# Designed miniproteins, single chains, continued (2), part 26

Each design is a single chain, and the fold is of that chain. pLDDT is the mean over its residues in the fold that is shown.

## One batch from the design tools (miniprotein)

Design m4881
Fold by ESMFold2-Fast:
Structure m4881 (fold): chain A 74 residues (1-74)
Amino acid sequence: GPAPVHELTPEDRAILDLIDRKGFLGTTREDLLEALREYGVDDAKVSEKQSSVQSALGLFEVERGLIEAGLVRA
């Protein structure tokens, strides 16, 4: 079928905003996970949102690749 439009979740956008503020190349996956928790995601909610966190980290890797290719802003 036709490819659906991929949209970022609020959590994904919050992570990407943090990367933009801290500097993309200096941000690690571990920092992103800790930042997600500091954004008010409780430990129980983190466990429940594990798949969403994994999706957000996957989008981070995709965005990183696009930035390195010069297709999106760093």
Scores: mean pLDDT 55

Design m4882
Fold by ESMFold2-Fast:
Structure m4882 (fold): chain A 75 residues (1-75)
Amino acid sequence: SQLQKIEENGKEILKIALEKLKKYNWSEKGIKEAAEEIMKKIMERQGIESVEEELREEIFERFREEVELLKKALE
């Protein structure tokens, strides 16, 4: 099932992202490494070899904003 495959892949990506975020104590470095790893896994899975730098930066900025909101919600 494509839905099961998406769920399984999503859980794996989320686990990697959370491990990076926790490892670097939710720092900018952790956010950047998590975002880069997520993008890499998604691109590999969808057969995308590259993404334009501008779009990549937009995705990173959105992820950073979401992580910052999550950090604030936990305080």
Scores: mean pLDDT 72

Design m4883
Fold by ESMFold2-Fast:
Structure m4883 (fold): chain A 69 residues (1-69)
Amino acid sequence: MIDPENIDEIVVYVGGMFGDGPETGLELARTWGVPVRPVYSKEELDEVMAQPNTVRIDGYTAIVMKPGY
C-alpha cells in the first residue's frame, strides 16, 4: 500500500496526442498534494522507473518515494 506521506514526487509522461494520457498520475498528485514532474519521452519515464525508490502506476505514471522508504 502506498502511503502519500512517503511520496517525494509523481512523474508523468505528457505525450498526450495518442489516447492514453497521464490522467491517473495528475489525479493522484492533486488528491495527495504531491509535486508533479512532467517528462516528455517514454525513455525519460523508463529512467525514472529504473530508480530503486519508484513505483509504476501505469504506462504514463511513476511515483518516486522519499529516501529511506
Scores: mean pLDDT 72

Design m4884
Fold by ESMFold2-Fast:
Structure m4884 (fold): chain A 59 residues (1-59)
Amino acid sequence: MDAILELLKDPAVVERLREWVARMREEGLTGADIAAEVGLDPKALGRLLATAAQKGLIK
């Protein structure tokens, strides 16, 4: 498995991703703001979220 799949094995990581998505929707945070906070570019964060959705861990 690649680095993204390894991260998604950790339930805490998955919960953090779900919280970020919920906060973006409810609080108007941008993906760029969250990506900058965690040291990722917005496209990299998008790929991580897409992979989690493909695995059925988020929508």
Scores: mean pLDDT 73

Design m4885
Fold by ESMFold2-Fast:
Structure m4885 (fold): chain A 67 residues (1-67)
Amino acid sequence: VHMTPEEFEREVAEALALLHLGVIKALDPNATKEQIVEELRRWAERAEQEGNTVLAEAFRKLADEIE
């Protein structure tokens, strides 16, 4: 098996988004779905400002799935 650079970037972004979700739940055991979604959307905005559009898209997709 192999990964193209673009394929690798998308998989890493998706894994990082899931890792961030896990961290949110660990830090805030009583976090509501709405709070989690808001955090993910803010991280998406930050990622986009850093030029990480693929990571930003991964965060947005994850937020949409949770809602």
Scores: mean pLDDT 77

Design m4886
Fold by ESMFold2-Fast:
Structure m4886 (fold): chain A 90 residues (1-90)
Amino acid sequence: MEEEERERLKQEAEEALSEEEKEARRRAEETLARLRAGETDLSKEDILLAAGLMVERGLLDPKEVAELVEKGDYEGLIALIREALAREAA
């Protein structure tokens, strides 16, 4: 029963989001999982979504992310995300 109630609350929360917001969140979390696995062949859009999610969670400085994006330094952005994920795992 408790797991079914938690799943219902999760579904209700997901229903409160637009389809675009649900898709963006799903893609961001998938991209973070791929970055944890050591993948680097990610789209710029997916990397930006992952960075945005990390900023929202307080794991990355929005100023550092913005500077790397303005420079087009997606390799640096990937490295920054990976370092933050490694600190979480420690």
Scores: mean pLDDT 74

Design m4887
Fold by ESMFold2-Fast:
Order: C-alpha cells, then sequence, then structure tokens
Structure m4887 (fold): chain A 90 residues (1-90)
C-alpha cells in the first residue's frame, strides 16, 4: 500500500538526516569557508537528487512494496557513500 511505502520513505529520510547532521558537524569545524560552502552545496544537490528519485519510485504504482523497499535501500546506500566521501574531503 502507499501507507507502507510512506513508512519506508520516513525511515530512509530519518537515516539520511542523521548523515546530513554529521556532514554539518564536520563542516562547522572547517575554517576554509570555500571548502565548507562547496561541501554543503554538493550535499544539497545529493539531497535534492535522492528525494526526486524516491518520489518517482513512490508514484510508480507498478512497484510492489518489497520492490520499492529494495530500490529505496539501494538509493540510500548510494547517497550515504557520497555523503561519507564529502565528509572525508573536509
Amino acid sequence: SKEEKQAIIDKAKAKYNELGDKLEEAADKVEDEELRIKALKEAKKLSDEWIDKVDKLYTDESKSVAEFEKEVKKLLEEVEKKLEELIEKL
């Protein structure tokens, strides 16, 4: 159901927000303003792209709940890796 898919999204967003908080904490320790701003802009772009992909999956009525959960988990793992790479650059 759409309610089950929404619960999956809410869980994924909570996990994504934890990673976003870690990036912001790492960025706050950086004295190089240009590096900090660049990292935060890249993080926002990743966030926007991830949200767009999840929204497209949510509106795809052909996807079962199980298929949707698998795809959302894959997208979350991909964005987690990219955010961790951004933190390492700080």
Scores: mean pLDDT 82

Design m4888
Fold by ESMFold2-Fast:
Structure m4888 (fold): chain A 65 residues (1-65)
Amino acid sequence: SKIKEEIYELGVKAFYLRALDKDKKEAEELEEKAQKLASEYLSDDEAHEITAKAVEEGQKKAEEE
């Protein structure tokens, strides 16, 4: 769904920035927005799965920089 894609992209960027220790404020704002959307639109299981995937992709992008 479109909302799951938005939450995923926000998470990927947030975890990418955290992995690089960059833009702590932006990373916090992205995480807060993703968490708010997940709490409003997703089940706990869906939120868990999308967060796990976002962490993995964000860290992977940071390693490939």
Scores: mean pLDDT 83

Design m4889
Fold by ESMFold2-Fast:
Structure m4889 (fold): chain A 62 residues (1-62)
Amino acid sequence: SIEDYELEITLSLGRMHVSVELLAGASVPEAVERTAALLRKHKDELKDVDAAIAELRKLYGV
């Protein structure tokens, strides 16, 4: 489903450690928290939001 697709994109970004050159003005912690906030906003649609957020924070700093 699209929920699985969104979750996969977020986790893939975290694992890929792709240069976040398009996140102008944001630190890595800020980018991570922004992504976590977006995932929490989608918790009405996604079932494993907490797991995705935990994984993202672990990869970038927690």
Scores: mean pLDDT 52

Design m4890
Fold by ESMFold2-Fast:
Structure m4890 (fold): chain A 70 residues (1-70)
Amino acid sequence: MTEEERLQRLRDLAFRIAEPKYGKEKAERVADAIVRVVRGELTPEQAAKYAGVTPDELAEILERALRELA
């Protein structure tokens, strides 16, 4: 799996985890924020603010997505 393919799968997993709780539009922002953290573009705190969630909520979604990716 390439880096690009892994990041796309991570994004898709994060979206699927977030959508039932936050709705589609906010879930897309959460998924984008998670990918940006992994790419080193945003800190977890900046990403949480961007997505409109708490840092703890963002961390939970990231941990779940990474667990599913393994």
Scores: mean pLDDT 84

Design m4891
Fold by ESMFold2-Fast:
Structure m4891 (fold): chain A 67 residues (1-67)
Amino acid sequence: SLRKELEELRRLRRELEEELKRMRERGEDERRIAVLETAIGIIVAAEVFTLKLLKAPEEEIEEAARR
């Protein structure tokens, strides 16, 4: 179901955001950080698209799009 896909996307986003925070804290290579930031951006786009398919309120879609 689209709702399960949304839950998985939200889980993946949280995991990647936590890893990004750890990478920044340990002074990881800026290029590796940029790759992870790009991956997070793709997941955000997928979340927004899934919310639109679910006809979610505009406020929820806008919240998902915030970085």
Scores: mean pLDDT 86

Design m4892
Fold by ESMFold2-Fast:
Structure m4892 (fold): chain A 86 residues (1-86)
Amino acid sequence: MEELKKEAEKLIEELRKRYPDLPDSAIQTAKNLIENSNEKQIKILIVVLKYEPELLEARRAGDGERAREITEKVLKDTEPYVKELE
């Protein structure tokens, strides 16, 4: 658990460094989510954070097709964790 939280926090800091224009509220929301999440939820968040740079770049380029492809990859990679909610 502690290692997963540390990995998620590292990904958030890398995202902040790469995109310094991200609002502090978004960063704070992500950090709060880590603190209030169980192990499964943190694993989902790590997957989302790993794809976030590509998704932001696609959205900034106006590339809706690429943004959709990235979103589909996130859904596939999170499926094993989400499947237990059904």
Scores: mean pLDDT 77

Design m4893
Fold by ESMFold2-Fast:
Structure m4893 (fold): chain A 92 residues (1-92)
Amino acid sequence: SRKEELLERLKKLVEEIKASFSEKQYEQVLNLAETVFLLDIPEEKRERAKRLFEAIRKEDWEEVRELATEEELELAIASLEFAKAFLESFGY
């Protein structure tokens, strides 16, 4: 149930970002979030982590569920929240 709760939280956050930003700004948020996310991922897990973030971009929530651990979902949420706040700090 924790993984389902995190997945639902991630879906809602992505929809909130899409509603708050233009398409171009949304892409900037995702790119910054991926960069931040990868900083906390060990080298041996980077290929899967990149695939996870590609699935998030595509809004392929079944693939996200299959690829991500609970820890990776929590980190992805934190990275997206950081990126959103960072872009908002510049008047977006």
Scores: mean pLDDT 85

Design m4894
Fold by ESMFold2-Fast:
Structure m4894 (fold): chain A 80 residues (1-80)
Amino acid sequence: LTPEERAALAKAREAVAAAEKAYQDALNNLRSTQAQAQVSLDSGLITQEEAEELIAQAQAEYDSAKAAYDAARAAYEALV
């Protein structure tokens, strides 16, 4: 491998690790948001609409993190 190829591989590997962490964090956040929204709704602290919006936002963050992780892995595999 050239020094340039080695640098690209190291950067791609770092991107995969960062994206995987973000994906796991987003999944955990989605699960926590679903549980907290349900408790808040049952306690009368938020409306059903607010609960749905919170869950939808967490779901969108999860979907984005998953797509980024898939893209980072594909980019890394293309270099190997």
Scores: mean pLDDT 86

Design m4895
Fold by ESMFold2-Fast:
Structure m4895 (fold): chain A 93 residues (1-93)
Amino acid sequence: MKKYKATVTIVANSREAAQEAVDAAVKTIEDLNKQGKVNVLSIEKEIYEKNGKWVGKVTFEAETKEDAQLAAEAARDAAMKVPGVLSVTVKVE
């Protein structure tokens, strides 16, 4: 079966905001997977500093493009609610 890779990239003004946003995004993806709404195969997360900002990345694989898009958009919306988050970008491939 073809796999779809999604990456949610979070830019925040502090490490704490990046961590909270990454945790919110991961929880959202895991909750959708538990509900059977998406089939997520793996979740990877990283947080690092770049140019005075904090970057969080959540990368996962899903069974369908629709599952990848739904999970990534839900994760983006959850991350955007975290105070101190400046931007969230979604890529599905």
Scores: mean pLDDT 85

Design m4896
Fold by ESMFold2-Fast:
Structure m4896 (fold): chain A 66 residues (1-66)
Amino acid sequence: MKEVLEVGTREVLREEEDPNLAVAAILRMVGYALEGDFEGAKQAIVDSIPDPEAAERVRAALDEAL
């Protein structure tokens, strides 16, 4: 799980220009991960990426990290 948290945090901070939205996405990811919902954690990050091509790339990276 550490790899998903690392990749998710890095990708959100890179792709989301609004720091408040980036922090909200990271908090949602951590919340899902603490509940054991790793698919929800990945989806929270993917949903925060505004570029659909970047979102697909981030989803693939998160799937490989788990």
Scores: mean pLDDT 75

Design m4897
Fold by ESMFold2-Fast:
Structure m4897 (fold): chain A 66 residues (1-66)
Amino acid sequence: MEEVLVPAAAIPALVKALNQALKDGLTPEQVRERVRQALAPLVDPETAERYAGFAADVKAQVDAIA
């Protein structure tokens, strides 16, 4: 089965980085960079980029609507 292979530490790292970035009022691009940096040592580069892109996209959508 194709499942997302995410180390146990990756989820709390993602949540921490995203919460901190949102609290700091970072731009979508800065959110992407922050999340990518947090995940880079924990997951493969493609997975880190996908999660970073998703976080940035969510932030961009929220900013565009608000």
Scores: mean pLDDT 73

Design m4898
Fold by ESMFold2-Fast:
Structure m4898 (fold): chain A 76 residues (1-76)
Amino acid sequence: MDEAIKALSEALKAAYNGDVEKATEAARRFAEITGDEKYGELVEKYMKEAAENPEKRDSYIVKAGKAGLDALDAAA
């Protein structure tokens, strides 16, 4: 769980910095750790969108966070 939260935190920081590669990589690691393909794919998608689209970043971060919480809940 701690490693999943670290990966999600790294993805969030990278997304706010507009670092698409780091945001995508960290979100993919989060998906691998939680083992949930459905919510993991959504976290990766929305973190990438947040990094690419600063004008809509907060909206994508909220969507990624919701998917991330669902992935963590499914992994518990």
Scores: mean pLDDT 81

Design m4899
Fold by ESMFold2-Fast:
Structure m4899 (fold): chain A 65 residues (1-65)
Amino acid sequence: MQLRVTVKGSDEAMEKLAEISGLPLTKDEARGEYVALVEESDLQKFADAIRALGDEVEARVEPAP
């Protein structure tokens, strides 16, 4: 199962998040945020990456299409 995770932060924080999680991030320029599709098995790794970056990123989870 995949979840759509929307994240906000600096470009540098997004590069670090992508590197640590191993997941690509796509910029939504209209909303000023980034989107990742995260497999259920990778959720813990992605959450750990977000925690490592702390206040540098804000995340919300949405159902994937």
Scores: mean pLDDT 75

Design m4900
Fold by ESMFold2-Fast:
Structure m4900 (fold): chain A 74 residues (1-74)
Amino acid sequence: PLPPLTPDEIRAATATLEAFDEDPNLELSVPQVAERAGVSQSSASRALNTLVQQGILERRRRGSTTLYRRSAKV
């Protein structure tokens, strides 16, 4: 089951999913999601990790930056 999300985490999740609807090959960092949703990087990180746990997103590391994309396994 999906853990309960705070309002900021819901905004981050919604902004992320809307961005992937516009560009399904997009990769987003935590700061980019925070900026898009108008939330803290902590809230964005928690929302993205929840979506990864649910198999909706995949987490990838590129150097010092962690990027999130739509899961190819769903």
Scores: mean pLDDT 78

Design m4901
Fold by ESMFold2-Fast:
Structure m4901 (fold): chain A 88 residues (1-88)
Amino acid sequence: SAEAALQRSFELADQAIETAVKGYETGDPSLLAEAEQLYQQALALTQSPEQRAELEQFLREKAPLIQPAYEKRREELLKKKKEEEALR
């Protein structure tokens, strides 16, 4: 049913968020790839623009859970890029 599909979409989105946080915290690119795949599966289960908007709103509300790990990882990547540029 559409209701079951939407519920599964939110479950996959929660898994994507948890996996993304772990990926940013550990720096494991395979976890980040898995998180992206789970997110794409969540989007694919939405059957209307209204359901996609509900999923997007859910993700916006969960952004504070990801943002600190993402920003810390971004700073680490920028530092590594500067180190690589200094060696070239």
Scores: mean pLDDT 79

Design m4902
Fold by ESMFold2-Fast:
Structure m4902 (fold): chain A 60 residues (1-60)
Amino acid sequence: MAARVVGHALLIVGKGLEEGKDYSEQARALIKAVENGDFEKAAQIAREAGLTDAAEDILA
């Protein structure tokens, strides 16, 4: 679980770097949502970052 959460957070940060945006807040929010067991919130954060595959993976 922890390694998977870090992977999703890094994908959000990487997408931000490609677009010239800072997605660090979204990455932190994703980690907190997963730690709280709120997988729907974590998936929503991933979708808002444009990572639909990651969002589906979080909910699986």
Scores: mean pLDDT 68

Design m4903
Fold by ESMFold2-Fast:
Structure m4903 (fold): chain A 95 residues (1-95)
Amino acid sequence: MDPEERERFERALAESLEPLKEEILELAEEGLKALEKLLEEAEKKGDEESVEELRKMKKMLEEAKKRAEEGDVAGQISALLLASVAIALLKEHEK
């Protein structure tokens, strides 16, 4: 990808996400709570592989949320995606 095209894309994303910053941070908190519930269930079942992956995802979401709070666009995108995946995983587990 052309560096100029990448910078233009990142700027367009930043402008699109700016009005949603508070909602993204709220979604990240919801995602962290979803990961906590999934971790408790995986630990209860002795699923060490799922525990390891969920701990990694939680760490990544915590870092993404922190970066999003600092106004980092990549952090905002990562927080949105990781939180959405975490919430979807919890909903699938509840079925």
Scores: mean pLDDT 79

Design m4904
Fold by ESMFold2-Fast:
Parts: C-alpha cells; structure tokens; sequence
Structure m4904 (fold): chain A 64 residues (1-64)
C-alpha cells in the first residue's frame, strides 16, 4: 500500500521534472560546448545534482 503510493509519487515527480532536466542539460551543452571534456563532465554532473534536488522538492510537495 505505502510502497504503491510512493511509486506513484516518484513517477509523477519524474514526469514533472523531466522537461526541466531536458532544458537544463541542453543549456549546459550550449554553454560548455567549447570547454574541455572534464569541464563538460563537471557541468553535466552539476546539472544532474540540480535535477535530483528538484525531484526531491516535487516529491516533498506531492507528499503534502
């Protein structure tokens, strides 16, 4: 019961965050296209952390 509810919340959060994540990754690629491979990887890792943070915020909102 609780597990099923958590799966539904997580799925909804992922769907709400997906367009934000796609836009953020596209922006990082555009802004860092001329950088070294390491700088591009670091920027993408930072973007990934931002998506995770946003997903957590949406999950917390959906649980209220």
Amino acid sequence: EELEKQIEINTEAAERVAPFGAALVARVHAEHADKSPQERVDALNDAGAEVVRRTREVIEELEK
Scores: mean pLDDT 78

Design m4905
Fold by ESMFold2-Fast:
Structure m4905 (fold): chain A 80 residues (1-80)
Amino acid sequence: VAEAAAWAEARLAAAAPEDLETRALALMALALAYARQGDAERALELAERALALAEEAHPERREELERLRPEYLERLRALT
């Protein structure tokens, strides 16, 4: 858990503002780390932010990501 959070924070710090893909991945890793720590509220906030950035980076996959969003958020809640 701590390892995932540290990795994600380092990635976010190193990522350029225009590197939406790296930022989305880092936020998703942080969401998983917080879910495993029992912080469902923060995990869901981070996951929603990561999905929004992923949709911005890959608009052609927006419909797919929107369909997966509720299932992914449910799984994160189950981890807490």
Scores: mean pLDDT 73

Design m4906
Fold by ESMFold2-Fast:
Structure m4906 (fold): chain A 106 residues (1-106)
Amino acid sequence: SNIDKLKELIKKLKEAVKNPEKFSPEEIIEIIKEMTNLIKKDGIPDELIVEAMDVVVEVAEVFSKNKELLEASIEFLKQALKKLENPEHILHAIGNLLRVIGLSLD
């Protein structure tokens, strides 16, 4: 299922945050792009989109020197924001997006 695949990719990004030396920036970018395609599909719960956004922010902070990774993260966060239904989750997502945009300006 799309939910199970998204959970698998979230787990991989959590591993990349803990052990960044085990992952190439190119591999992380491909994971983020796949997650972007998955969240565009119907039936992904808000809570799982929020979890995906939070881990993308953490990985963007770890790989903050990689411009292409930051650009992929910003695109993911923009698409995730469009899918959220809960106003509290939307406010959280705006904060996440602004944080990663800030990293890209440094």
Scores: mean pLDDT 89

Design m4907
Fold by ESMFold2-Fast:
Structure m4907 (fold): chain A 76 residues (1-76)
Amino acid sequence: MDKELQKQIEGGAKATLAIGEAIKKGKSDKEVTDIGQKKAQEHGLTLTDEEAQQIVDISKERGADKTLELAKEALK
């Protein structure tokens, strides 16, 4: 249980890091969601289009720099 939860947290954090980097580079919402989904899947987490868009929306709301900071903290 804890190992699976840790894997999901790590996958989510890595997806969030990739999303933050893509936002900072000025990529479109579609490109950012695609990047986030791909990165999450590489780490064993499947994100739906709706879930990926929610992460992008929240990341934009808090800002790219803060998103990168939080993702890096989660990946300690």
Scores: mean pLDDT 78

Design m4908
Fold by ESMFold2-Fast:
Structure m4908 (fold): chain A 64 residues (1-64)
Amino acid sequence: SVEALRTFLQKLAAEKGVSLSDETLNQLVDFTVGFAEALGFDPNSTVAYKLAQLFFEQTVEELE
C-alpha cells in the first residue's frame, strides 16, 4: 500500500538521521508509486521498495 511505502521511507529517514518535510516525503511516495505502476509493478513489491530507497538516497544527496 501507499501507506506502507510512506512508513518505510519515514523509518529509513529516521535510521539515516535525516529530517524530510511532509511535502518531500509525499513526493517520494507519489513518484515511487507512479514509476513502479508505469513499469507494471505493484507498490508493495520488492522492486517498489528498492526504487523508494534509491529515490530517497538520491534526494538526500541533492539536499547536501
Scores: mean pLDDT 79

Design m4909
Fold by ESMFold2-Fast:
Structure m4909 (fold): chain A 100 residues (1-100)
Amino acid sequence: APAPTTVQIVQQIRAVLDAHAADTAAAQARIVIDQIERLLAQLPADTPETRRQAIVQGGIAIFRNWMRAQGRDTTPIDAVYDAGQTQTTQQTLQRMRDVA
């Protein structure tokens, strides 16, 4: 199957977050992780790590921007995103789980 586009990733994550806007930040972070993992599961097994990590970082950036639009503190999510610039997909997702 073809890899999901940036537009599809943005729309999917935003729609799920909007549906859960009243939930806790921890619950929203878990939802974002679940959506990222579902997107990664749709990729071919031979997808390069750099592309997988770009999808993870994109999902985290969407969550961060969504939180900022609501006037919420993004400091823990910013820390995950910044660390993710040099980390693997698995390390970044685990760091997100630790913040949730």
Scores: mean pLDDT 81

Design m4910
Fold by ESMFold2-Fast:
Structure m4910 (fold): chain A 94 residues (1-94)
Amino acid sequence: SAEDKKKALEVLKGLAHLVQEAASQLAAGADREAVLARLRERAKQLLTRVPEKYREKFEKLVEEIEALLRSHDAATAAALADALIREMSKEIEE
């Protein structure tokens, strides 16, 4: 439904903000595991707002974002995560 799409897109916007915050903290020299644990918990809270039909896709997206933040520098990880979020937005808007 249009309302389900709207809720999913609002969650994606929230996730993009969490990624930017995490990347900024990592660039500032914050502990990686602490930053990722905080991101995971805040993302989990955001996912409670997503319609059930999108939940599995969003859970996978969060896992992919965490992997990027573990394996890349903060700037590269943020750029790659932003690209994944944009792709998810396009799929939802179809």
Scores: mean pLDDT 87

Design m4911
Fold by ESMFold2-Fast:
Structure m4911 (fold): chain A 101 residues (1-101)
Amino acid sequence: DIEKLKEKLIAYFKSLGFPEEVAELLADLITNPNDYFPGFDVKKAQEVAKDPEAALKALAEYLETGEFLGEKDPVPGLREGTRRRIGEEAVEHLLAVVASL
């Protein structure tokens, strides 16, 4: 159940200090990646999403470099838009959290 997986990820991200809106956006990105990374293998992202730590690392790599689970971002403007929605402070927090894992 993808909705339950998303709820678990939101709870995990909130436990790491992310605001609810950011936690929801990060969970949506890893469980529903095509809205952020068109043509990505949804099942591959959802498999990674089952491990919250691996999900965080994949999200951080995507937002920082444009690479998501070994694939290059086909539309960099979507990633830039997502970074603006998350906000600079929350992106910095994400990178700091992942560096501590």
Scores: mean pLDDT 84

Design m4912
Fold by ESMFold2-Fast:
Structure m4912 (fold): chain A 66 residues (1-66)
Amino acid sequence: MRAALEELYERAKEIFRRYEPEEGEKLALEVLTPLGEEAGISQEEVEHVVRTALGEVEAEKRREEL
């Protein structure tokens, strides 16, 4: 379970590094929702992972700009 959550988190971060936030969120949900279901992770947990990854990647980009 925890290893699967970490994999979803890393995949979401890679998506947000390559795509704009709106497109990245849509793509991440499309890719990660089936993977989460297979791993027994709830929709709410997948959404939380996507939001956390977005915030982390935006913070990374902001640090590089400053």
Scores: mean pLDDT 78

Design m4913
Fold by ESMFold2-Fast:
Structure m4913 (fold): chain A 93 residues (1-93)
Amino acid sequence: LKEKIDKVSKAVGDALAAAGDWELMEKFSELVRLAQRDPEKAVELAKKFYEEARKRGDRIGEAAAQVVMAIAYYRLGKKEEAEKWIDEAERLL
């Protein structure tokens, strides 16, 4: 599971770089760091980010939010939730 999270996280980062979306890349990096420090807060913020990205039709932003949720749930020991979100992110890319 961790290997899949790392792989999909890199794919999202690469997609953001290719799109030239520097602001979203910075936000994604901040939320990934937050998921390591405070996974519960990261889930809260990532859910809001996910809803906003979906409303805009921002597929890369949606995948970025899903990766943050997967990292945070993995840190919380909720492996089934983490796998669900990382699989959705991989499908979206």
Scores: mean pLDDT 81

Design m4914
Fold by ESMFold2-Fast:
Parts: structure tokens; C-alpha cells; sequence
Structure m4914 (fold): chain A 67 residues (1-67)
């Protein structure tokens, strides 16, 4: 995984959301791939009950995981 490119995609996501979740901001501060993957997992878990935001976030997470 390319950490810098992944953070760029997450920053674009953060700026596109009206009320970005706190865990997304935390994921942007990840110092390594392990912290980033933890942040992505927590982000998907937090949005499990919000299908509209989950769909947008999942698309970005899948793009990051293919890097």
C-alpha cells in the first residue's frame, strides 16, 4: 500500500463530506500502513448504520486497498 497516496485519497474524502467522522481524521494522521488499515477498518465499522456514507467511504477504501 502506498501510504502517501492513500492519505491523499482520504483527504479528498474528508473534504467531500459535510460531517466527516472523527475516525477519518485519525486515519489521516496514520504514520504507517498498520495504523492506516486499523483506521480504515474502524471507519467502515462506525459507518455500518449509515448506508449512504458507507457506500462513498467503501469506494475510497477499496481504491486505497488496491494501491
Amino acid sequence: MDLEKAKELLRELYESLENPPVVLGSALKSKNVEELEMGLALLLQELADDPERLAKVREVVERIRKL
Scores: mean pLDDT 78

Design m4915
Fold by ESMFold2-Fast:
Structure m4915 (fold): chain A 88 residues (1-88)
Amino acid sequence: MEEEKEKVLEFIREAMRALAPVTTPEQAPLLVGGVLRAIGSILEGKPEEALKDLIDTLERLAETSTDPQLRKVAKEMIEKAKKLLEEI
């Protein structure tokens, strides 16, 4: 459980580092809201649920964004998150 929480937190850090430079002010609330919900789930001892919620947020971000670079980075993070979900 602690190891799973650590892996999800590391993923959140990686996703934020990758997405922050390409996220527009219009998309920032969606990303921030998703990250806060994921952290909440981790604090409740639900890292798998946190990761699923984050994937959902990233999918919505990719769907609603017209920026090709943001969509590309979001899709890359979705693939990494889905792979991590298989490991926990």
Scores: mean pLDDT 82

Design m4916
Fold by ESMFold2-Fast:
Structure m4916 (fold): chain A 87 residues (1-87)
Amino acid sequence: MPVRAISADPVETVRTSTDPAVIETAAAYALSLARMYLALGDYEKALEIAKRLAEALESQPNPTPKQKALLEEAKEIVKEAEEKLKE
């Protein structure tokens, strides 16, 4: 059996959950983490989280409007973090 991470990774929750409400909540939490790292100047961590979140949300077979909005926010964080890392 693959090792289960004891500390919940919200991006993994988005990838493995089938409940839209759970996916939306986990995605919002991951976005908050990415924004926090961006505000702290940790652009590499913000980029890592936002990219993984965007991939997880894009893989959803029937995304809700909220999930689509969260995906756009994740893509915006990716862009901002990449721009900061090139300075």
Scores: mean pLDDT 78

